# Designs tried in a protein design run: designed miniproteins, single chains. Part 25

Each design is a single chain, and the fold is of that chain. pLDDT is the mean over its residues in the fold that is shown.

## One batch from the design tools (miniprotein)

Design m902
Fold by ESMFold2-Fast:
Structure m902 (fold): chain A 100 residues (1-100)
Amino acid sequence: MEAAREGLEAAREAAEAAAAEGEEARREAEEAAREAERAAELAREAGDEEGARAARGAAEAARAAARAGGGREGALAATAAAVAAAGAAFQAALGAGTEA
């Protein structure tokens, strides 16, 4: 569907894995960061500077969770940041799509 939504789903999936399993969770968090980075590039190509910035923030949050060792609280914080960033990007896209 939408790159911002895909990045959010990947970040959330990795955050849940990080909360449940230490070593494997860190690897999953890095995958989520990569997906969020892809979403930022796609938003930028679409000319959505605000969305691109939000997606970049989500990628940084996911990488921070991976570096912190994937503790439960760190994973939850990264997921919350990813949700907020993806939500902002999605809202910007909806505003642009009001033209009939």
Scores: mean pLDDT 62

Design m903
Fold by ESMFold2-Fast:
Structure m903 (fold): chain A 70 residues (1-70)
Amino acid sequence: SMEELYEEAKEKLRKAEEALKKGDLETAEQYLNEAQNLGVLLVIQGAEEEAKEIGKRLQELKKELDKLKE
């Protein structure tokens, strides 16, 4: 369901954030990629607000990942 997809995307983002805090950049990137794929599925299903929220958090965490790669 759309609700399960949204909850799964949020869990992937939470796990990515935890990996970033630990300096595990490879694991963080994997979870961010998984959350991005779930976000695309939310768009396809017409969950525009949920997809937008996931996309915003993805951008924030990707910026943190890029800073840590410097």
Scores: mean pLDDT 88

Design m904
Fold by ESMFold2-Fast:
Structure m904 (fold): chain A 58 residues (1-58)
Amino acid sequence: LDKQIQQLVNQITALELLAIAAEIDGDEDAAAEYRRQIEQAKAELEKLLKKKQEELLK
């Protein structure tokens, strides 16, 4: 679980860098798509964090 959380954090960071690069390049469509993927990845991260919390409450 911790490894999955770390991988997702790394993915979000990479997507943020890609979004910034696309924005600098003027590719608004790519930037918007990366921003959407970031939001989806953050939702998945929240899910994993809640699952980890639930395991501690067992």
Scores: mean pLDDT 81

Design m905
Fold by ESMFold2-Fast:
Structure m905 (fold): chain A 60 residues (1-60)
Amino acid sequence: MKPSEEEIKEVAEEVGKLLAEGKEDEAQKLAEEFIKKYKLSDEEGQELGLLALEYAEKLL
């Protein structure tokens, strides 16, 4: 099942928050679980990662 734009934003924001807090292992686990659940492509996973980094930078 394809995730909604809202679900993608929510998980990217949570991953970004974890990265900003230095919780890299938790951030990685959350991102991997989301990618596996929705069977995201490498490109979609990359876009999620970039969005999460943008959120992390805004918090730093």
Scores: mean pLDDT 80

Design m906
Fold by ESMFold2-Fast:
Structure m906 (fold): chain A 57 residues (1-57)
Amino acid sequence: EEKIAEAERHLDRAIEALKQGNVEEAKTHAIRALNLAKDDDEAYQAMVDRLAAATGS
């Protein structure tokens, strides 16, 4: 039930790491966030969209 809140925390860390140029740290947190949200289509899509925006896609 707290999976989405944990995923959001990992996504925030991934985006912050991208802003700092730390791609490897960003990938680690992004993978964790998406894995936690994989059973929630709405949360998963929102996280994909936020990552795409942060990577300049």
Scores: mean pLDDT 80

Design m907
Fold by ESMFold2-Fast:
Structure m907 (fold): chain A 65 residues (1-65)
Amino acid sequence: MVDEKEVLVGLADIQIALADQLEKQGEYEEAAELYREAARLYEEAGDEELAAEARERAEELEEKA
């Protein structure tokens, strides 16, 4: 059986890793967008805590952009 939740979490983790890399390079707008995408994926997977953390990080980066 395809584990939809596991796939979504994996995709969100990749988005977080890419967002962190972009943030280190000063690409705050792109990093914020990836954190938002990760938050949406975590929310769809049912991980509300991780979704909230990703959303908070996206908002912080948008303020810096």
Scores: mean pLDDT 82

Design m908
Fold by ESMFold2-Fast:
Structure m908 (fold): chain A 109 residues (1-109)
Amino acid sequence: GIDLSDPAVQALLAELMRILSKGEEELAKAKTREEALEVVRKTLKEIEEAILSYPEVPKEQKIALAEATAKALIDIIKQLFPDDPELQKEAEELIKEELERLKKKIEEE
């Protein structure tokens, strides 16, 4: 589980929540599938940069936060685009692929 008693974990979680909020606002403005997927890619890059910028957060907590953030992003896409199953599928596949790459980078710390 995520250790909310750790102030470094709290700080990273707050930053990830800000990144997700911004991503949701940009996704809501997307007019095409291509624009939506570009926002997803940008949001995933910002998530990776945030997680890797916190050396004081234990790697197991980074993995837990990465998994929770990825799930939250998938849920946001399903909520904003409930009638676009193809976009949901493409976004979920992209998010899962980038999550696995991020986990590998964290494990190599």
Scores: mean pLDDT 90

Design m909
Fold by ESMFold2-Fast:
Structure m909 (fold): chain A 58 residues (1-58)
Amino acid sequence: DADKKLLEALRKLAETEEDPELRELLELGIEAFEKGGLEAAQKAMLEFYKQRAKEKQA
C-alpha cells in the first residue's frame, strides 16, 4: 500500500526533524492526509507554508 508506506516515511521524517516549524508542517500534513488524502495534505501544507512565508517577509 503506497499510502501506508508514504505515511510511515513522513512519520519517521517528522520524528527526526529538529526544526520545530518543519516538524509542525509534517505533522499537519500527516493528519490532513489521514483525514482527506493527498489533496487535503497538500492544501494544509500550502496554507502553513504561505503563512510562514508572510511572517518571514514582514
Scores: mean pLDDT 74

Design m910
Fold by ESMFold2-Fast:
Structure m910 (fold): chain A 83 residues (1-83)
Amino acid sequence: SAEEKIQEVLEEFREELDKMTEELSAKATSLTPEQIREEIKKRLQELADKFDLSPEDKERLVATYLVSELEEIVRENVEKKLG
């Protein structure tokens, strides 16, 4: 399924996702949650394209599933730094 392909993409660049999460968490003091979500979405779309996902599947899954999941990870890292 398209969701399974998205999970494979995440595994392929797990290290880049971790680095991205750290960078976004550091920028969170100057970014709104909406801006963080947009940045995550943009980077995921670029990476998913490299894995040869159809444009429709990429847009649908990134917008609906992966952005929300990564937004939670970024939020947890921000809360950890603020706590």
Scores: mean pLDDT 65

Design m911
Fold by ESMFold2-Fast:
Structure m911 (fold): chain A 78 residues (1-78)
Amino acid sequence: DFLPYIKAKDYEKAIPELEKLVKEHPDNALLWTSLGAVYYLAGKYEEAIKYFRKALELDPDNPVARLLLIEAEYKYNK
């Protein structure tokens, strides 16, 4: 359960848990979106972009992944 780590802003603990979950469920676009979001919150925008793109390859109509990809690309280019 990675939600307590996200709420505590302990993204270093949330990331390994989500990486394990995406390896166990590689076709789950929501898990890839969540992994990207945690990398984004940790300020790791290049990794966030990579995982949001992976989520969109699985679910192109995912509005959360699309919005967060745009935000991460904007932050990465700063």
Scores: mean pLDDT 81

Design m912
Fold by ESMFold2-Fast:
Structure m912 (fold): chain A 61 residues (1-61)
Amino acid sequence: MEELIKQAEEDLKKAEELLETNPVAAAYGAREALKLAQEAGDEKLAKRAEEIFKEAMERTR
């Protein structure tokens, strides 16, 4: 479980960094972070990943 949380945090951090320059990659990273956070049962991390995913999707228009 700790490994899943750590991986989700790393994927989410990378997704946040990519929001401006590569929103498609940001969306992918946020989606992976969301899956890992859900598997780990980390509701706060899952919510943050969902927010970043939504923002990335808005930017891919």
Scores: mean pLDDT 80

Design m913
Fold by ESMFold2-Fast:
Parts: structure tokens; C-alpha cells; sequence
Structure m913 (fold): chain A 62 residues (1-62)
């Protein structure tokens, strides 16, 4: 399923970057707040991960 593929991707990123799951999720929350600074491919990935993990929506731009 898509959820299983996202989980595997997260585990691979954690292993490659030496991040904990909590650190990676926090990074995703920060990226979600600044989606306009990311390329379209990264924006799509961040949105999918945020939906999968039920992360908070991006705050209004500062």
C-alpha cells in the first residue's frame, strides 16, 4: 500500500541521514510551513508524508 511505501521511505531516509523518526517528522513539519521554498516534487512528497502522519497544517506565512 502507499502507506507502507511511505513508511519504508521514511526508514531509509532516517538510516541514510542518521535522524530519529521524531527529528524527521519535525523536519517535515518545518518543510510543510515553507512549501513554497521547495521544488514541486519535494512539495508533493512533504504533503503526502504530512497526510500519512496526520501532521499539523502549515501556519500562515510570516
Amino acid sequence: SEAEELERLVEEIMEKRGLTREQLLQFIRNALAHLDLLDPERQELVRRLAEHYKLEPAPPPP
Scores: mean pLDDT 75

Design m914
Fold by ESMFold2-Fast:
Structure m914 (fold): chain A 60 residues (1-60)
Amino acid sequence: SLDEIQDEATKLLEEMTSEQRKELAERVFEILEKYLNGELSEEEALEEMRKVIEEMKKKL
C-alpha cells in the first residue's frame, strides 16, 4: 500500500547519505513522470517505487 511504502521510505531516508537520498529522489521522480504522462498505471507506479525502495535497502 502507499502508506507502507511511505513509512519504509521515511525510515530509509533517515539512514541514507545525501548522495543516496538524491538517487532515490531522482528514481522516484522518473516513475512519477511516467505515471503523469500515462505511461504507467497507478498500480505499476507503486510497484516500481517498491522495487526502488528494496534496491536502496540492499545498499544500506
Scores: mean pLDDT 79

Design m916
Fold by ESMFold2-Fast:
Structure m916 (fold): chain A 75 residues (1-75)
Amino acid sequence: MEEKYREDALKAAEELKKLGHTDQAEEVIKTLEKYPPALAAAIAYHKLADVYFQEGKIEEAKKYREKALEYGRDY
């Protein structure tokens, strides 16, 4: 269970790097060192949702925001 959340957070960080947001990706990796993997994944998805929203990709932004809320609801 934790391994899946860790992988999801790392994949989201990689996607942030591909979108040119290396600083956001590094912040996600640092979060994984200090917080539960599920919370790190939620934070990563919130960052991806914000990036896609700023780029006008509303459907992608909504999808990642919903994932962030699902993973972070226990926090």
Scores: mean pLDDT 81

Design m917
Fold by ESMFold2-Fast:
Structure m917 (fold): chain A 58 residues (1-58)
Amino acid sequence: MKKVRVIEDFEAKNEKELTLKKGDILEVLEVVDEDNLLVKSLKTGEEGIVPRNILEEI
């Protein structure tokens, strides 16, 4: 599926990552690696890399 939900708050550690709040809905743009996705926040329009383990598929 192209959309995922954030299941826990996440703070960006660098400019490539995205700061997220629990309940945010994201669009998956690309699979970066086994542990990380490139996503777009539907709330802010910002793009960045986030860990897969804080996301659930919807």
Scores: mean pLDDT 81

Design m918
Fold by ESMFold2-Fast:
Structure m918 (fold): chain A 97 residues (1-97)
Amino acid sequence: SALEEMREVAERALREAEARLKAGDVDAAIDALVRGIGEMLQLGLEHDVPLEELEELLEELGERFKKLAETLPEEQREQAIEVLEHAVATALRRYRE
């Protein structure tokens, strides 16, 4: 199902982000998540997935990333979270149209 494919995209994005963070590449970790969010948005739009399902998946993605980011220095963590929150807000805005 489209919802299951979206969950698989989120899981892959989180695994890649975790690997990049462990390698010390915060920018690559954020790029992986932003790309994943874009793929989830595309799948949701193509398969007419309810907005509420996308919101729930993006909220879970954000919370799981925040836990991964707890290992980062405060300044880098705050910047990474801000970029991710902006990407989520942008995706939800596009989906509401």
Scores: mean pLDDT 86

Design m919
Fold by ESMFold2-Fast:
Structure m919 (fold): chain A 90 residues (1-90)
Amino acid sequence: MEEVKELIEKMREVREQLKNLAEALRSDVSEFDDILSKVSPLTPSTYEEMKKLIESGKSKEMAEKVEKDAEELEEVTKKLEEEAKRLEEE
């Protein structure tokens, strides 16, 4: 089945998408709608908060929350990388 290595690469890709989302939110561009839907599976709490902020028109505040989520994903990705090395290839 899928290797932990592939999961780590996918999480790194999502982390980059979160950074792009934060930049888009700071620029008040509509692209954040597309990116927002893609990050929901990994950041459900932040997704709910972002929905509220979109309705209130606080895109700058949303950018700050997304940036925090990107940092948290970086920590999780590092832990998964350690686990991949521990488990080795099967």
Scores: mean pLDDT 63

Design m921
Fold by ESMFold2-Fast:
Structure m921 (fold): chain A 83 residues (1-83)
Amino acid sequence: SFEKMLENMDKVEKEYREDIFNEAYKVALEAGLSEEEAKQVAAYVTFLVMVRVMDQDELPSKEELIKEAKELAKRIVERIKSM
C-alpha cells in the first residue's frame, strides 16, 4: 500500500540512510575511487536502495540493506573501472 511504502521510506530516511551512504562510500574509496567519485557512487547506491524499499511488501533489516548497498557499490565500481 502507499501508506506502508511511505512508512518504510520515512524509516529508512531517518534511521538507515546515513549508514547506507557511509558503507557504500567506504567500499568505493577502498576500491580506489576519488573522494568525489566515491560520494557520487554512495549517493546513487542510496537512491537504488530507496527504490528497492518501495518495491517490497516488508521492510528489510538495516543489516540486509547495508549488505545490498555494499554489493551495489562493488558492481558500480567494477563498471566504472572496466570502461
Scores: mean pLDDT 83

Design m922
Fold by ESMFold2-Fast:
Structure m922 (fold): chain A 85 residues (1-85)
Amino acid sequence: SEIEKIRKEAEKKIEELEKKAKEYEEEAERLRREGERALEEGDKEKAEELYREAIYKEAEAALLEIERAVLKLATDREIKKLLEK
């Protein structure tokens, strides 16, 4: 059915967005740990660069979470319109 196709396509995209967001969050955590080590070793410049990269990765993850939320709402709305026919 049309509804099943819409659900499957949305679920696949949502899963891809969730996976990418998780990967960015894991990268951000790794970068923060590396930055902490650099700071402990007295390399403030390297620590600043690593923390900046971590914040950018966290921002990318947040954008993907927004895209996921919007996709869920849009999919629900599309299915509702088809059911009202």
Scores: mean pLDDT 88

Design m923
Fold by ESMFold2-Fast:
Structure m923 (fold): chain A 80 residues (1-80)
Amino acid sequence: APPLSPEEARALAEAVRRILWLKEQNPDMTDEEIKEQVRAWLRERLGDRFSDERIDRIVEEALTLVKNKDWDAIVARLRA
């Protein structure tokens, strides 16, 4: 995977935490509904610092990491 900036790593960590929280609170939500909520939340929080394309990539990566339950990959990615 391409290297993350420290700011991108923080955004990815925030996205992962938000997805996990949404899945726990709303187990009936689809992956697409989760992605839309996390995208909207990140755009509101970080839209001045990241493009929509960057936010979309972060959300897609975060959801993939959560679905695969690859905690070692998450930790390694976030240390970048």
Scores: mean pLDDT 76

Design m924
Fold by ESMFold2-Fast:
Structure m924 (fold): chain A 94 residues (1-94)
Amino acid sequence: MPQLQISVSASRVSVGEPVTVTVTNTGDVPVTVTVILLDRDGRVVWQSAPVTVPAGGSATFVVTPTQKGRYTVVAIGTDDDGTIDTASRQVEVY
């Protein structure tokens, strides 16, 4: 069963400051993870390439916000059976 956890290097950053997103698969099956950045209106403003994360493994993604605002970082993991899990964190850009 996929089970994702997400952490961010900072929850509040300045414009142009990189945020490292770490996605950990705490489940018992490999998952294909895509990370998206949603603005306050729920629009996808950035998307990663998909990465396979093994059971008990982690992957890191770097997002550099270009505009001020409140964002939600969402990790979406899908296993080979099509089961989806998601995890999210908020980041404020000032």
Scores: mean pLDDT 83

Design m925
Fold by ESMFold2-Fast:
Structure m925 (fold): chain A 75 residues (1-75)
Amino acid sequence: SSEIEELIKEIRELLKEVLKKAEDLELLLRAIGLQLQLIGLEIDIEWGLISEEEAKERLKKLLEEVKELKKEVEA
């Protein structure tokens, strides 16, 4: 799915920015937690453990969480 690939790419790029800008341990650990969630979700998708629709829903939720963390890091 092109939508799944685009969501993963957007989340990866935002996480790279957050990890680069995170100056305190709490923000860094939250970013690492979101990175681990992305890795787990990519594994679930690769192994066919979740449906395409479930994958899209979880990726969209993760994207929103990463966007919120980016706002906190940039504040």
Scores: mean pLDDT 87

Design m926
Fold by ESMFold2-Fast:
Structure m926 (fold): chain A 77 residues (1-77)
Amino acid sequence: MIDDDEVRLALATMIAGLFLASKEPPSLEEVARLVAKATGVDPETVLAWLQGKAPLPDDPVVREAVEIAREALERRK
């Protein structure tokens, strides 16, 4: 399996790439789809986590992915 550090770096890179490629800031739905694709989770579930409407999962890799996405969204506001 890929190391957790490599998953974290790959997710951070993909999220940064999305923000750099977009003329306008990406929507929560776009970021949710990217995280969902990387983690294998449903995009609606990831969107709920990003919006704070659902508690974060116990899976540390998925939790870290959501935290990276949330930080990236806050930095671009």
Scores: mean pLDDT 71

Design m927
Fold by ESMFold2-Fast:
Structure m927 (fold): chain A 80 residues (1-80)
Amino acid sequence: AEVFEKLAEEAEKRGDKVTAYLYKGMAYFDKNDYEKAIEYFKKAIELDPSNKVAYTLLAEVYRKMGDEEKAEEALKKASS
């Protein structure tokens, strides 16, 4: 959690907002704050819709929440 928070700050300092949002999402995922993890992964996708890593991480969060339909939709986008 703290490692991802520091990595997010470092990415933000160098202007890499996509990477910063991914690390913020991972930090919240580590804390089991799935709603905020989803928010940040979606922000990364808004900036870079081709980011397959963001879709893969989004699918893992949905699976942890028991939302298999949304997990499958995210995985389909990660594999396209």
Scores: mean pLDDT 83

Design m928
Fold by ESMFold2-Fast:
Structure m928 (fold): chain A 107 residues (1-107)
Amino acid sequence: MTDEELKDHLIRAGIPEAVAEELVRNKASPEEIVELLLQNAVRRTLAALAAHTAPDTPENVHSPLVTALVRLGRLLLSRGADPALVDALERATTAAAQRALLARLLA
């Protein structure tokens, strides 16, 4: 991964630009970066699931949650998570199913 790709990945994962630039500049280890991205992705996914208590509307097609789950799935896969569980998490369309699978992936 190039420094530019890493910075873009961190910003897309919800890390503030200044923090992403500092991590790239300080050449943080790949393990530290993966751990930070995973923690941030988990936090964002849990926040999105908690916020999804509002009525399901066609305009709220879970797009922030879907984006967070795709990023989480990729990060977990890179850490050796079971691809079948990652796949199931990405396909889970209800908050209850997503929480249950996330708990299994974090166990």
Scores: mean pLDDT 61

Design m929
Fold by ESMFold2-Fast:
Structure m929 (fold): chain A 79 residues (1-79)
Amino acid sequence: MEELKKLEEQLKKVDEEIATLNRYKASLDAALARFAGERHPLRPLLEQEKAEVDSRIAELQARKDELTQKINELKKKLE
């Protein structure tokens, strides 16, 4: 029971982090749109930041899938 609760709490935290990063990504997309077609020195930094955020979201999504699988496996073992 304790392990199941721990995994469910981790899943909730991952969902919250994904939501936060998606909001941040939207702000980066808006900033990049403002520099569309321009050679602005900040643009490469914003593009790099967006790539890092995309990578982090992908990692968290994979973690969410892993936690969901572990939760389902534990639930099947509980009578």
Scores: mean pLDDT 80

Design m930
Fold by ESMFold2-Fast:
Structure m930 (fold): chain A 56 residues (1-56)
Amino acid sequence: MDEEIARRIARLEAEAVRRGLMTPEQAREDAVAAAVRAGVPEELARRMVDEVLRES
């Protein structure tokens, strides 16, 4: 639910990093902000986004 939303957003941002459209740092902050806007608590959003971006 909240974790799945954050992971989905992070996967889209990770693709942008792979394509050279943004840096990993920009992708992390963008993904966290988007997840929080979608209703995910900030602490959970940061944790899930960091996990997905590290896996990529």
Scores: mean pLDDT 79

Design m931
Fold by ESMFold2-Fast:
Structure m931 (fold): chain A 86 residues (1-86)
Amino acid sequence: GAMERERALEEARKLLEEAKKSKDPKVLLKIAERLLEIAERYPDDRELIELAKEAAMLALKASKDLELINKAIGLILRAIGLELDL
């Protein structure tokens, strides 16, 4: 329902603000994964998809290890997939 979506959007906005304060790629990946899970639950919500994509890009920028880079790229591709279905 609309109430559940509004709570999800509020959670997503708070998670992105947390992501913007972090330089730890593992923390950023966890936040991006959570945002993507929220976006996948409401795949018609453009703002949720954009928040997930931004967090995944922050995770990529912070990642120096190939394993973490590959995880971040995977999350970005999932977010782009949702965006293309809008």
Scores: mean pLDDT 87

Design m932
Fold by ESMFold2-Fast:
Structure m932 (fold): chain A 62 residues (1-62)
Amino acid sequence: KIDEILKKANEEVKKLVEEGKKRAQSYIDAGDRKKANEVKREYLDKAAEVMKQAIDEINKLK
């Protein structure tokens, strides 16, 4: 059960990181590095929240 929670969280994190890279790259290509960095941070924050929720769920099982 713990492995299933971690696997699902890792898959969501990978999707968020890849989406963030794609969004940021479009801003880099347009010359907006500030916006690109903000978009990367936004998706990294979302990924961190997914992992936090997974850890909280695992802790409830113990």
Scores: mean pLDDT 81

Design m933
Fold by ESMFold2-Fast:
Structure m933 (fold): chain A 63 residues (1-63)
Amino acid sequence: SMDEELGIEYGRKAHEYYLQGKLEEAAKYAEIAARYFEKAGDTATAKVARHEARKLREEAGLL
């Protein structure tokens, strides 16, 4: 679905920001990806993406 495709695209953006050391931006895009996977009905992948977003916020010192 388009929601699944957008989840993949925003997940890729999150990874790109992570490689640049931009952890806050990486977390933001990981959370956006999670929302699209949730809309697509992919609850398992959405949970993984939300967990990654939380870890990135912790690593950035935001949590």
Scores: mean pLDDT 89

Design m934
Fold by ESMFold2-Fast:
Parts: structure tokens; C-alpha cells; sequence
Structure m934 (fold): chain A 70 residues (1-70)
């Protein structure tokens, strides 16, 4: 595994963690905090060399869902 591959895997894992945190915050009604968590995950994926396109779409869908409730 190359340094670049490892970095990309870590970035994807971190983005998944932010997605999970955002979903938990959303379920508790903390909409603004959920949005911030989703946006952090999306930022990490956009900086990755080989972004997970499916994960990006999932995060973007959750952002739109939150924005409709704010």
C-alpha cells in the first residue's frame, strides 16, 4: 500500500465518521450541527485524490435533507 493509497483510505474513513456523526445529530434534532458534520465530511472527500463518489452523493443527499428542515 502506497502512502497516497493509505492517505486516501484514511480520508474516506474520516468522512464516513463525519457522516455517521451527522446522522446521529440529525436524529436528535441538532440540525445545524448535523449540517456542519456533513460539510466537514464532504470537504475531506473533495480533498482526497480518489474520492468515493457514492459516499459524496450520500453526504450531499443528507445535506439537502437537513436544509429542507432549517
Amino acid sequence: VSEEELENEIQIALARIYLAIGKLLYSKGDLEEALESYEKGLEILKKSKNPDEELIKEIEENIEKVKKEI
Scores: mean pLDDT 85

Design m935
Fold by ESMFold2-Fast:
Structure m935 (fold): chain A 80 residues (1-80)
Amino acid sequence: SQQELDQKALELLLRGQELFAEGELAERQGKYEEAIELYEEAIRLFEEAAKLSTNPVLKQKAEELAEESRRRLEEVRERL
């Protein structure tokens, strides 16, 4: 059902946000390789959330978070 897909998408989005926050912490600690791995995992979860989302607001939020995470990943890669 649409509710089940959106609930799963929300779970993925929340997990992605947790990993993104862990990536930011790793980045602040100068652990750039760890931050890259965390941001890459967060991006995968946000992309999956966007694909599952039937709610356009939830889909848009997931797409925005994926874009933000890709931008942050690029910034960290420049420091290696």
Scores: mean pLDDT 90

Design m936
Fold by ESMFold2-Fast:
Structure m936 (fold): chain A 55 residues (1-55)
Amino acid sequence: GTRLSDEAVKRAGEAARELEKEGIHPSGAAALQAALADPNASVEELKERLRELAE
């Protein structure tokens, strides 16, 4: 697996928390997978990916 920076992990967690406020409950594993796919992804980009993974 690819090593994630602390900032990438924080962004993934923030994206998941923002989605939970909207009533979407992504798993921590899904959030981590989204961050691993693109460690430079913004919180907004991670939220879009997590919506796709939360199917």
Scores: mean pLDDT 74

Design m937
Fold by ESMFold2-Fast:
Structure m937 (fold): chain A 82 residues (1-82)
Amino acid sequence: AEKAEKSAKEAEEGEKKGDAKKAAESALKAAREALSLAETIEEINRAIAEALRAIGAELDGDAKLAAESAKRAAELAKKLAK
């Protein structure tokens, strides 16, 4: 969970700099941590959805969407870690 929260902060820094690629890379790291903690099909699907949103945000150049996806993935990872 802590790693995903750190990745979400890195995605916010990417957003502030207008770097959609860096924000999306950090969002994908947060989604991967959530996926590693996922135990159910529903949780796996939620983690994959955030990873796909991060990839889409990078392709669209949307650093804000990437940062939002990173925050959702970090919240999911935090919930799954308990």
Scores: mean pLDDT 81

Design m938
Fold by ESMFold2-Fast:
Structure m938 (fold): chain A 99 residues (1-99)
Amino acid sequence: HMENVEKELEIMKNIGEALRVIGAFEDLVFAVINNDEAQLEKAKEDLKTLAGFSDEEIEEFVKQIREAIENSQSFTELAELLKPIAEVVNKKAIEIMKK
């Protein structure tokens, strides 16, 4: 029964780590939208440390987010253009959760 408690805590920890990765991606998107350099730097570091994304992958995400913002007329259209990046981040979060 102690073994079940330890497993439950590990599952909760893995879920928490996955949610932090999703949160870091949200922070990245909002930092680009708001031109918040300090938040951008923090979000980049969080994605690198929490999800293991490379500096090159993160810079490509920032580039694609900026292009999506420039080509969007509404937040709905922006969300649609961000889906491919969100899918990559979500796949990584699922991998972390399944550990």
Scores: mean pLDDT 83

